# Designed miniproteins, single chains, continued (5), part 5

Each design is a single chain, and the fold is of that chain. pLDDT is the mean over its residues in the fold that is shown.

## One batch from the design tools (miniprotein)

Design m16149
Fold by ESMFold2-Fast:
Structure m16149 (fold): chain A 80 residues (1-80)
Amino acid sequence: ADDVALEAAGRAGERVAKELPLTDSQIAAVGTAALNIAEGKIDRDGAVARLQASGLTPEQAQRAADIIEEAVKEEKARAA
């Protein structure tokens, strides 16, 4: 089960929504990027590129990526 990826996506989306003035579509893109990072499908650079393609500024994409990586790290540590 990808429970770690789903939990990381939820936490990253919630944290980003509190810190950054993003649209619902952009918050969904953050959740998708978090899932893909947690599943090993993309790296940080891939996540930043996808977030910018969703309309985030470079600064917003970097901050969102920091939040995603921390959420993924926390959930993997909890699952271990």
Scores: mean pLDDT 84

Design m16150
Fold by ESMFold2-Fast:
Structure m16150 (fold): chain A 91 residues (1-91)
Amino acid sequence: ASKEEVEEALRKIEERTEKLIKALEKAGASEEALKKAREAGELAKEAARALLEEGDEERARELDKEAQKLLEEALSEVDPEKLKEAMKEVL
């Protein structure tokens, strides 16, 4: 993958993470939940780098799995109905 392709992937992950954090804040998420969402975003960026710069599919999958776990923990700390309403405003 080119440096430009990596940069595009990272930019998209940042945009998605920013929108998610904004939705979580509107849903009344705790600072701990917001921190987990930010950590998930950073792990997703590391996964993208592992896949696109290193070609390491196994490492990328492991990092994505860890990111998904943190994301699920962050989402589980808020009211699902409030999160759904907040997501409609952000998307």
Scores: mean pLDDT 82

Design m16151
Fold by ESMFold2-Fast:
Structure m16151 (fold): chain A 72 residues (1-72)
Amino acid sequence: MEEEREKLMQELVKAIRNGDYEAAVKALEKLLKLAPPEYQGSIYRMLADAYEQLGDEEKAKEYREKAEKVSG
């Protein structure tokens, strides 16, 4: 659903601009559920970056590992 993806992308951009990385994580999790497999790696990398900004090193590491596995 392109309209739903566009809305979530706008929410993600706004959250990042405001430094609201909790909102960015929520938008990324919703985007991940809508994403084809070829885009999942990029979303995992963005989740890792957002969690790193939140200071959640364990979650950041988990999502970086998931991104590597999807990329092959």
Scores: mean pLDDT 80

Design m16152
Fold by ESMFold2-Fast:
Structure m16152 (fold): chain A 60 residues (1-60)
Amino acid sequence: AEARRAELEAQRDAGLAGLRAARDAARSEAERAAVDESEAAVEAGYAEALARIDAEAAAA
């Protein structure tokens, strides 16, 4: 569980870093809004993955 959590954190951080660069490169409000929505999706996926790990740990 610990190693799995660290891997998910690294994946989330890498994804957010890429989106941050895309946001900095964005030339319009619409492009920035799309990046913000992508960031929210990354955070939601991370939260779901953590919940799955917690469920697996509880089952073990």
Scores: mean pLDDT 80

Design m16153
Fold by ESMFold2-Fast:
Structure m16153 (fold): chain A 74 residues (1-74)
Amino acid sequence: SSLIEKAKEYAKKGKEYYEKGDYKKAADFLRQAGELFEKAGDFVSARVAYYEAGRLYEKAGDYEKAKEAFEKAR
């Protein structure tokens, strides 16, 4: 679906920002990828994306967004 394609594109952008050391933008893209996977009904990929976003929000020092992302990864 177009939602899955967009989710994969956002996950790729998240990886690119991670490689540049921009953990906040990397986390934001992975959170958005998770939301798109969830809307597409791909709950396995959504949970993975949310978990990765949570870890990157922790690296960025955004503990509130990290907590929210980890809750969605359950």
Scores: mean pLDDT 90

Design m16154
Fold by ESMFold2-Fast:
Structure m16154 (fold): chain A 90 residues (1-90)
Amino acid sequence: TKALSEEAREAILALGKSVYDASGNAAHAAGAALAALGAHVGGALGVADAEEIRREAEAAKEAAIEAGASEEAAERAAEAVARAGERAAA
């Protein structure tokens, strides 16, 4: 089993916190964090190529924005997810 990298875990937690702080809604925060986790796991299993990792990162960004996160926080989280997925696929 592949463990989450510290960087990926921190990015997922930061995304969840940002969404929770913006919306006050734990379900929205959990949804955004799960989307980011999905991108990381997909890369780690070798299922996602570079385009797929990019699409998953973009989906996580959109989910965070819909839940009320700032655009900057959502972009930082998406970048961290994409970076973690690329490293897992290497």
Scores: mean pLDDT 60

Design m16155
Fold by ESMFold2-Fast:
Parts: structure tokens; sequence; C-alpha cells
Structure m16155 (fold): chain A 66 residues (1-66)
């Protein structure tokens, strides 16, 4: 968890706090994918781009399945 959050922050330019929120949401969904609407809402809440949220989500999900 901590290591993955740090990796997300490093690769996306998000803060550790922002990365942690995305990671927790990814864990809560388990095998379900985040919808485009959910990615857009997270981006708006965190004040970041949808692409940053999408990249963070992909890194978090890859860690969970690997």
Amino acid sequence: MEETVEKIAEYTGLSKEQAEKIYKRTVELGSQALSIDELEELAKELGVSVEQVRKAYMIARLDLVS
C-alpha cells in the first residue's frame, strides 16, 4: 500500500494524499473498473487532470493483480 501510493505519486505528479485516495477507491471496487464518470469526479475533487487519475488507477490496479 504505502510503496504503491509513493509510486503513483512519483509517476503521476500527484501528492501522496491524492494518490492514497485513488488507491483506496481502487481497492474498494476490487475487480470492478472505475467508470469514466467516477474518474472525472475524482479529478474534480482532487483538482487534477482526468489523465492523472486514470494513470494512478492503472498503477494501483496493476499492483493489486500482480
Scores: mean pLDDT 76

Design m16156
Fold by ESMFold2-Fast:
Structure m16156 (fold): chain A 76 residues (1-76)
Amino acid sequence: MKYSQEDIDAEVYLALAEIYLAIGKLDESRGNTEAAQEAYKKAIELADKAIELSTNPQIRADAERVKKEAEEALKK
């Protein structure tokens, strides 16, 4: 099995998106609403990059899940 550079970059963006989603949830739990919103926005941007760069169905599905969770959290 071999990863292309685009798949590696997509996995990096996905990992960062998941980190920012976790930061957003943590800030939200602490009442830091503005910090949480900025983290969720960053998670969406990074997830979009992962989707753009990858043709791997698993990476795309995970990135779409992160994006959806961040978007739902941001609307609250």
Scores: mean pLDDT 81

Design m16158
Fold by ESMFold2-Fast:
Order: sequence, then structure tokens, then C-alpha cells
Structure m16158 (fold): chain A 92 residues (1-92)
Amino acid sequence: SKKEQYEKYFNKGLEALKNGDYETAIKYFEKALEINPYDVEAHYNLGIAYEKLGEIEKAVESYLKALRIDPTNVEAQKKLLEIPDIEIPPLP
């Protein structure tokens, strides 16, 4: 099922993220988001992976997508506050 395929991709993304394989993590979270585009956790973890690669603009975009889906996501809010010297758009 699409749900099983989503879970497989999301879990592979998490495993890659834990192992420091940030490029692989991005690929699997993007595959998960093709199945469930409104997954707050997948957008948040994409942000983490991009941040670890120094892709700060893409990290910010990913955290903002998580917050647009769930404005109460404290982890994504914290990440945007921790990124120095960038112009952060107003939170929703």
C-alpha cells in the first residue's frame, strides 16, 4: 500500500539521518513527501538534513513548510531561532 511505502521511505530517511548520510536522508524524505506532502515530521527532518549539509536556505524553507502545516511545532520554531544571521519570514 502507499502507507507501507511511505513508512518504508520515512524510516530509511531516519536511519540515514542517524548515520550522518544526509544526502540519502534527503532522497528518502523527498520520496516519503511524494506520498504524504503534509507530513510535518518529514519536512522537519528534511530541514535537519539540509542544515547538516550547510544548505541553510533549503533548511529554512523545510522548517517553514513544517510550521505552515503545524504552527505549534516547537522543534521547527526552535530550529529557526537557532539559525544565525538569516532573514526569517514571520511565523504563521
Scores: mean pLDDT 84

Design m16159
Fold by ESMFold2-Fast:
Order: sequence, then structure tokens, then C-alpha cells
Structure m16159 (fold): chain A 96 residues (1-96)
Amino acid sequence: AVEALERAFEELAAALEEAVAAAPEEEKLEAEILASFALMSASIALQLARAGKLSPEQVEAIARTLLAAAERVRADPTVEALEEATRAVVKAVTAA
């Protein structure tokens, strides 16, 4: 359901904002770029879902990926974790 994806998007956005804020100065730009890519991809998925372009199963799968990405980043707020989370989000959206 679109509402679940909207909540997942908000959760991911919050986790990414926290990770960027916590990043060392020398890693902040990389963290910002990775976070931007993840949020842009998630935003595209949300727009497609709102337009009725995704099946309920695709919406649920993407929502689960966004929540897992948020949890991964919160558990380990490193650029490595942010990169893995971003890849997972982009892959889930492009597979839809």
C-alpha cells in the first residue's frame, strides 16, 4: 500500500539525514551524494506508486527495502553502510 511506502520513505529520509550529520567532515560530501541518490530513487518509486504504476507486491517489496536500508544505516552509520543501503534502494526501484 502507498501509505506504507510513504512511511518507509520518511523513515529512510530521517536515517540518512542522521547519518550525514554524524559523518566526519572529510566524508560528509560522499555521504550527502549517497543519501541524495537513495532519496531520489525512493522518491521515484513513491511517485510511480501514487500514479498506480506499481503493483501492490512491488510497493510492499520497495517499502521493505527502504525500511531495511534505514535500519542498516542507523545500526552502522558509516559511508560503507550508506553505500550498501543506497545500492539496495536503487536496485529495488530499478527492478520494479
Scores: mean pLDDT 86

Design m16160
Fold by ESMFold2-Fast:
Structure m16160 (fold): chain A 107 residues (1-107)
Amino acid sequence: HMTKLPLPKPGSKEQVDEAIKLLEEKGMTEAAKRVREAYEKGDYLTAVSIVVRAAVENEDFELAYEALEKITGDKEFAKQVLKAIANGFRESGRDELAEKAREAAEK
């Protein structure tokens, strides 16, 4: 749930294409397709949500950081999203995943 974060601004077309390529290279083909569709509709919050879900399901928070930074053009926004993910895991007692997400935000 992302209601505490500022609304994302779009990155450049080229940066979004790089994020989509990263998702595809990691085998997240459905997530990559949905991110492209959301971006083309101007629905950047949905694009962010798709990346967050894919990262949680695959436990690949470094990929999530890179993809979010490219989609939004905002490194600080990407860090805030990963910290929110880490807090969510900690609240659910999943401390190992919380730490992994937190460490990705600090790289």
Scores: mean pLDDT 77

Design m16161
Fold by ESMFold2-Fast:
Structure m16161 (fold): chain A 94 residues (1-94)
Amino acid sequence: GRALVDAHVNYLEGLIKNGRYEEAIKTAEKILRVDPNNVETLIKLGEAYLKLGDYEKAIEVYQRAIDLSRQQDNTVLYDRATKNLKEAKEKLEK
């Protein structure tokens, strides 16, 4: 359930902070199998892809996070995803 998802999201945050980006991707995929519309997980998945230089995948997941955060009326996650999307696009266009 939700509590298990929240625990995995916290673990995912820790993996990203410690530079374990490939493990973060696998963890995010597990969370998204349980809750495919989890915006926090999509943002963290995008961050992991961005850190690994997979800018196209980062853009894809951030765009989904933006669309879902609008549907959920979550302005904090919307702003976060929009900021991260801009960074990913700038890195792709260099």
Scores: mean pLDDT 84

Design m16162
Fold by ESMFold2-Fast:
Structure m16162 (fold): chain A 55 residues (1-55)
Amino acid sequence: MVEELVKKAEELEKEGKYIEAAKTWLELSRQYLAAGDHEKAQEAFDKARELLLKG
């Protein structure tokens, strides 16, 4: 369920695990694309990219 992955990603961000959080956002982006939600997929991808730059 995408909501569980969002929760996990937010928790990893709070722990400072930026690379792990980014990987979770990339998985979310993939799942949103599979569901046809291209806008949320792009947002998740951008969030992952931002987190990778922090790590």
Scores: mean pLDDT 82

Design m16163
Fold by ESMFold2-Fast:
Structure m16163 (fold): chain A 63 residues (1-63)
Amino acid sequence: AFDELKELLENDASVEELTEFFIRLGVPEEKARELAERAQKLKGQADIDTIAAVIYGEVLKAL
């Protein structure tokens, strides 16, 4: 799960691809889209490892 998120972020996954990934993990659709949009917004502000750690923490809280 965490390593898959890192790979998606490293490969410039779209908001749609990230949203589908989070829904597959059990995150509700509305929250999954919110987290996907947040991940894209952070891409210009932090490294991939930091973005993955922050977003994955929020995924675990949303389950």
Scores: mean pLDDT 82

Design m16164
Fold by ESMFold2-Fast:
Structure m16164 (fold): chain A 81 residues (1-81)
Amino acid sequence: SHMEKLKEALLLALEMMIRHYREQGREDIAKGLEKIKEYVKNNDLEKAFELLEQLRKDYPLSEREKKMIDAALEFAKKLAE
């Protein structure tokens, strides 16, 4: 279904972000994203959204990294509709 494809896209985006942060040695952010990924898998989109917003606020991020998180937030919003 369309919603299943959006969920798969969000999970893939989160996995790519986890890999990116691990390559940068930012394991704290990677672990946070893994928790968000588990909430998405369990369809707890409200919790996933809250934790993504918290990561965006709590960690120093480049403009590119902020855009990546903002894209994930938009996918989460679409899934909640």
Scores: mean pLDDT 81

Design m16165
Fold by ESMFold2-Fast:
Structure m16165 (fold): chain A 60 residues (1-60)
Amino acid sequence: MWEPNEEEIEELLRETLKNSENDIEKALEILEELIELLKKAGYEKAVEWLEKLKEMVKEV
């Protein structure tokens, strides 16, 4: 996907997070990497969604 929309990103990340429930730290590392990449690419909305997911993962 060249420009994934918010729904696609949210669905993909929610599935990934569910499957990685036992490996929360790994999920956080992946989220950090994705946030950096998406910031460089200019996907501002994607960054917002990832920041929300990162916060949720920390709280769980």
Scores: mean pLDDT 69

Design m16166
Fold by ESMFold2-Fast:
Structure m16166 (fold): chain A 71 residues (1-71)
Amino acid sequence: MKMSLEQARELLESLERLLEQLRAEGKLTPDQYAFLRAALAEARRAVEAGDVEGMLAILNRAGQELRAQLA
């Protein structure tokens, strides 16, 4: 997947805003919020290290886990 470091940072920023909005609206359980916050923190560390592929792998894994929980 072709993604720049700048695009990766913008994606994480958007996901962090979405997470805080969903929490404020009471749409996330405490466990779901904690899981997603941890995944975003891990993804941010990958981006700070210049590892866009690592960030995408972390987000894909987190998305699969969340989908399994919502099914």
Scores: mean pLDDT 80

Design m16167
Fold by ESMFold2-Fast:
Structure m16167 (fold): chain A 60 residues (1-60)
Amino acid sequence: MERLERIREELERDMAAHGVTDKKTRAAIAYGRFGLSPEETAEVLGMSKEEVEKIIKKLK
């Protein structure tokens, strides 16, 4: 959990700097840029795994 908490802080800082607030873009960054699994992305962003997987599928 220490690793995910560190990533969450870095992700929040990066997204704030770029004005990213919507959940779809945040999920895309967590999955694509930080290399988090769908489960880890869901945990970090407070989403369901199903929501994250739906967003990821749309990125293809």
Scores: mean pLDDT 73

Design m16168
Fold by ESMFold2-Fast:
Structure m16168 (fold): chain A 88 residues (1-88)
Amino acid sequence: MAPTTPEEKAAKAAYEKYYKNGDYSQLKGLEVYVPNTDFGKELAAKLEAAGAKVKFAKTVSEANEKTKEALEANGLKLGDYYTKVEAI
């Protein structure tokens, strides 16, 4: 489902920047947060397919902050990549 709010669009852009250009193996086993919305559930399915451990946050802002903290705690950065995930 397409994101409908500016916050959801920003979250999608951040995840697409990392996911499309990110390392699939680095996403495997990482804890990431998504908003508990229809958009967040669709995004969760894609991240779980990449092997990430998805958790739901109450807001898009909380999801973004917690995901950033989880990635940085594991020495990873949004936008860094070693292996790209190809479209199936």
Scores: mean pLDDT 58

Design m16169
Fold by ESMFold2-Fast:
Structure m16169 (fold): chain A 71 residues (1-71)
Amino acid sequence: SKEEKLKKAKELVEKGKEAYKAKKLEEAEKYYEEALKILKEVLGENHPETIEVEIELGVVRLELAVRKVFK
């Protein structure tokens, strides 16, 4: 159901936030990517919750890029 998919997405976002807090950026990226896939499917690309996770993923990806180039 849509409700079960949204619950899974919420759990993945929470795991992503915990990984980010622990500075495990690659793990955070993976969790946010999985959550975003579900949110885009269920809520659509332009939904506020989808956009919020996309921004969080963008921050993680930027930090990963900076870490590789400007270490």
Scores: mean pLDDT 86

Design m16170
Fold by ESMFold2-Fast:
Structure m16170 (fold): chain A 63 residues (1-63)
Amino acid sequence: MEEKRKEAEEHFKKGVEYAKQGNLDEAIKHFEKAVELYEEIDPDSVNAALALIHLAITKLAKS
């Protein structure tokens, strides 16, 4: 479980980094992985909600 949480955190950080660079396609991929992992660990967590919010905002920015 701890390994998946760390992996989710790393994907979230990469998503933020790519979004800052304007690489929205890569940002979306990393945020999608972070959401998937956080939802497997604890779907009711603040971290799962934050990842989902960032994913939604990034998708809206791309469209």
Scores: mean pLDDT 81

Design m16171
Fold by ESMFold2-Fast:
Structure m16171 (fold): chain A 78 residues (1-78)
Amino acid sequence: MYRELGERAARVAAPLGPDVAVRASVSLVRIAAQTDGPEAAREVGDGAADALRELGWDDAADRVRRETDRIVAAAEAA
């Protein structure tokens, strides 16, 4: 469920370029963390990063994964 949301967000934003795909993915991770908790945010982030990596955008995938780690850690500390 959440992983599929992350994959879809990254793929829908991909035609607009890697920066837009990263921003859209990270925004969805933040929303998931706030509304559904850190586990949901992790699944969204993982799905988005995997989709970006499949597109060959390793740097973009790494940026999403790093931001997901930060967002999840902050949510777990709250």
Scores: mean pLDDT 86

Design m16172
Fold by ESMFold2-Fast:
Structure m16172 (fold): chain A 78 residues (1-78)
Amino acid sequence: MEELKKKYEESVNLIDEARKALEKGDYQKAVELAEKAIKLNPNFAEAYDLLSRAYEKLGDEEKAQFYRNKAEEIKKKK
C-alpha cells in the first residue's frame, strides 16, 4: 500500500499549499493545487471545498456551486 500512502501524503500537502494560496489571495494557484489533490485522492471532500471557495472568489458561481455540492456528497458518506 506504498503507492496509496504516497498519494495520500501528497494530496494532504497540496491541500495545505492550496489553503495558503487561498489565504494570500492567489485563487488560481489554490484551484490548481486543489485539482491536483483531487486527482490523487478523489474522495478528499476538503479539496472540493477549497475548489468551491477559490471559484467563489474568482466569481465563477457555477463552478463554486458544483464543487460545493460535490464536497457535500462526499461528506454525507461519512
Scores: mean pLDDT 80

Design m16173
Fold by ESMFold2-Fast:
Structure m16173 (fold): chain A 93 residues (1-93)
Amino acid sequence: MWVPESEEKREGYEKMMKEVEELFEEIKKQLELFDQLVNGDSSVKKELTNEQIARFLLMSKEEDRKKIMANLDEETQKEVEKLAEKLKEEQLK
């Protein structure tokens, strides 16, 4: 039972670590996109959904929030504010 059980336990751990690695890479990508969004990179606006921008607004400091909003058009600003309120409401649930 030692070898098969050890192998199964290691496989389970490897799967968990792979999921953690994927989460870490996702967070890394989101941080990179956030930095580019704050700096007004137009390519990031194309890649990001309004929902992702709304999430960044909720996570950002007031200064960064103002920067992000200033880099968005009026229509997108209105939509991301609406989505941010919806996301905040979901968290209170």
Scores: mean pLDDT 71

Design m16174
Fold by ESMFold2-Fast:
Structure m16174 (fold): chain A 67 residues (1-67)
Amino acid sequence: SLVPLHPPPAPADLNLTPEQAAALAAQLRALAAELGVSVEAVRAAIQRFAREFGYLPHLAELPALLA
């Protein structure tokens, strides 16, 4: 069932504690390596998408956001 759209938690995934940031950085580094881009570019694309659309992008959408 569909639910009403609400804004994401102020890109909380990108404003983490140091411990959480390290764990996320490892995952984003792996994704960035597969896409051939920097981890910072992946992080920026996720933030931009979340701000614009109100939800987090799927991995398949990241290459288009980084183009």
Scores: mean pLDDT 61

Design m16175
Fold by ESMFold2-Fast:
Structure m16175 (fold): chain A 80 residues (1-80)
Amino acid sequence: MEEVFATKDPEKAAELEKRFRELMRKSQKAIDEGNLDEAEKYRDELERIAREFDKLGNPVLAALAEIGAAITKIAIERKK
């Protein structure tokens, strides 16, 4: 059984969380600036990060990254 205080790869999980926060910030800025192509790239990366969190056994962070990708998609569609 995996220990609650540590994922299988806590260093990788921490790097992915940092990347997730950065992508959320960059995607919002790209949307606000009307750079929808960049926002779509950040959305794709958020979906990839969600899958990586799931592989590391962190379904909560995986779900948060997936929600982030969905919010980014909705914001892009609204800006069209």
Scores: mean pLDDT 77

Design m16176
Fold by ESMFold2-Fast:
Structure m16176 (fold): chain A 71 residues (1-71)
Amino acid sequence: SKLVEEARKAIEAGDRKKAIELMLEAYERGDREALEEILEVAKELGDRGTVGTAEALLSGDELLIAAARAS
């Protein structure tokens, strides 16, 4: 999807804020498939921070979701 493509570009560019914004957008839409695809992209690119954020959003960890929204 376009959201996943934009997330890949943000992760490749090291733009953490943009990557988090796109993951939060997928979460707010209820787009679990997009979040799972972003998780796989982050794993491929070795971005451990983005992996952690995507896993938190998929698990519904409210504290980690709040931290992501604050960044």
Scores: mean pLDDT 79

Design m16177
Fold by ESMFold2-Fast:
Structure m16177 (fold): chain A 95 residues (1-95)
Amino acid sequence: SAAEEAARAAAEAAARAARDALFGQGVDTISKLEGEEAGRLAAEALALLEAGRSQAPQASKLVGQLSDRARDVLKRTVLEAGAREAALRAEAEAK
């Protein structure tokens, strides 16, 4: 129904907004720990991961330029964002 399509669209928008917020927090954390260049590399890697699996090799190349500490922050950021997106989508499906 139109109401179900609207609910799914709203859930997808909420999931995307939550991911973008968590990605922004992760990039800010990396910038504070390792400097603006590390934050820029992390932001570019996250954007490539968002673009889909075809960009995964390029994202991995950028991640390889980060320190172990920055990579740990990025890894936690991706996992937290994925978990939050999954939770929001599951809430929408339960309706």
Scores: mean pLDDT 82

Design m16178
Fold by ESMFold2-Fast:
Structure m16178 (fold): chain A 56 residues (1-56)
Amino acid sequence: SLEEIARALVEAWEKGDEDAVRAHLAAMQASGGFALDPDDPEARERAVELARVMLE
């Protein structure tokens, strides 16, 4: 589910696991969620903000 991917994305970000953040961001897009460039650090920060909103 999108909520499970969002949770995994936030957890990876909090652990500083950049590869996991990129992988979960790609999974978010593949599952019909938001789409942001996983190789752009600013896009990854934005993705974490969006994921946190989804978990509210």
Scores: mean pLDDT 83

Design m16179
Fold by ESMFold2-Fast:
Structure m16179 (fold): chain A 78 residues (1-78)
Amino acid sequence: MREAARKTAEALAKALAIDEEKTRAALEESIAALDLPPEVRERLRRLAEEALEAIRAGDLERATELLLEMARLYLEAE
């Protein structure tokens, strides 16, 4: 899980460097498409924004931790 989250953070960093606006929109759309309670989707959206902010700051370790928190939240909701 942690290794997958780290690779996801690295992939997001590359995507943000190419097109930040489209990367943000794609994440928002992906979260909105999840069949989860609205309160869980809102929490995931906030965590995703924080992860993107960490990536912009160059903090891939923080981004990885946030992606793991999102994965745990999703697993607990299922």
Scores: mean pLDDT 79

Design m16180
Fold by ESMFold2-Fast:
Structure m16180 (fold): chain A 87 residues (1-87)
Amino acid sequence: MAEEKIEEARKAMEKGDFYRAYKNVLEALELDPDNEKVIELLKQLADRFEAEGDYGTAAFIYRKLLEIHPDDPELKARYERAKAKLE
């Protein structure tokens, strides 16, 4: 279930299909919200979207991560940085 979605997300990341990866990671998160592999992949995806200039998607992912880890200062800083670059 969640493991299959995680594997599909990893394959999509390897191919540069970050939106497909994101969809699979969100589905995995819904199945297992405390899964550290899912959290790790979401962080990697947010970093990639930010690097590609998709600050809206990056900010959304960082916000979802903050719902899970509200006291993470790195996630707060990344979220504020991505949000600040939106028009």
Scores: mean pLDDT 80

Design m16181
Fold by ESMFold2-Fast:
Formats: C-alpha cells, sequence, structure tokens
Structure m16181 (fold): chain A 97 residues (1-97)
C-alpha cells in the first residue's frame, strides 16, 4: 500500500525544545511505538510548544489513530544545523493537501 502525506500537530512535552524558535524547521524521523516514519517539522509556536509535522503514513486514518499518542521527532534543525530530539503528544491529524 502506498504511503500518504499526513499533517500532525504535536504538543511537545520533553526534549530539546527550549533551543527552538517559532519558524524553525526540523528534518528527520517520527517514531511512534515501534514504528519510524520520515518527517519534516515546523515549530508553529515555541512558547506553547506546538510543532506541525508532515510525515508519510499508511493512511490519513492511521494518522487519526495517533491522536493522543506519544511520539518522538528526531532530526536536524535546518535553520541552525543542530541535532534535535523532541517528545510530544499528537493533538490533531489531517491529510496533507
Amino acid sequence: MELVPVVLDVKVTAGDFAKLKTGDRIIGTLTVGDEEYPAAGVVVDAEKGIVRVVTLLPSAEHGESLVGKKVTLKGTNTNTGEPVTLEGVVTAARAAA
């Protein structure tokens, strides 16, 4: 089955978030449970700890099933070149347009 692009809104609860600014971009991997997916994140609101992640999932419905689940975003901040690891909870999921 072909992977589809899904947008996840993630509320960050732990990790390197204090080093990030609103608008910073992270390219890497999203881990949920035992599964890893390619991901690109944007810090939407650094003060509220909100990151928007675009990832490739088996379906948009699979994305919806992740709402309320703990995820880890690990990658590189493309604005600074620094490695970043963030833990958070998925608060919303939708198909990428």
Scores: mean pLDDT 81

Design m16182
Fold by ESMFold2-Fast:
Structure m16182 (fold): chain A 60 residues (1-60)
Amino acid sequence: MKTFSATFSSVTSLTATALRLIGELPKAKITIEGDTLTVEVEDDPELVEKAKKILEESAE
């Protein structure tokens, strides 16, 4: 598995990103701790790039 984490400046941004990850990657494991969102995906290059891109686009 590949793990990615991002820190968010607001709960709204964090929540929107979590919902997007659930929609795009329904089998991914999503963990929220305070202002940090962690996503674990299978070692599939397509799933890895989707998770990484969503976190990079949404984190501030």
Scores: mean pLDDT 78

Design m16183
Fold by ESMFold2-Fast:
Structure m16183 (fold): chain A 90 residues (1-90)
Amino acid sequence: SSLSREELEEKKRKLEALIEELEKIDPLDLALAVTLTELGEVLLQLGRREEAREAVERALAILDKLKDKISPLVYEHVRARAEAALAALE
């Protein structure tokens, strides 16, 4: 990773704050699923494997509920990122 641990911790805090605000608007939104996926990727870089798994699994659950309501290309793109993060946890 090109980011320092301090930069990753700051990005984690900003993503967590954004997730809290997005949840208040709509708990079943593509923006929330994308932001949770990015949080999972940051948590993996920080070595916080269990927190990363929770974020990614939540993102995938939201994506599955949105599958018939969003573009297949958007679904496939975000799902591929989330699944890549989940695979890195094996």
Scores: mean pLDDT 88

Design m16184
Fold by ESMFold2-Fast:
Structure m16184 (fold): chain A 70 residues (1-70)
Amino acid sequence: SAEVPLEVLRTVFAANLLVLKKKGATEEQLEKARKIAEELGLDLEELLKDEELLEAAAERYRALVAEILA
């Protein structure tokens, strides 16, 4: 099986965190997100403050998806 690089997992997580932030997250969803962030070596609180980083991650994720669809 192909290994998914850690940086790709971090990008996917950050891109989806932006969606969760914009839709409004429950406390339970934020707690689950915090645990996943810790597993990926990320700080959830710092990610939530950095909207530019989350938007950049969403852009990278769209680029990855576009390569699959090309």
Scores: mean pLDDT 80

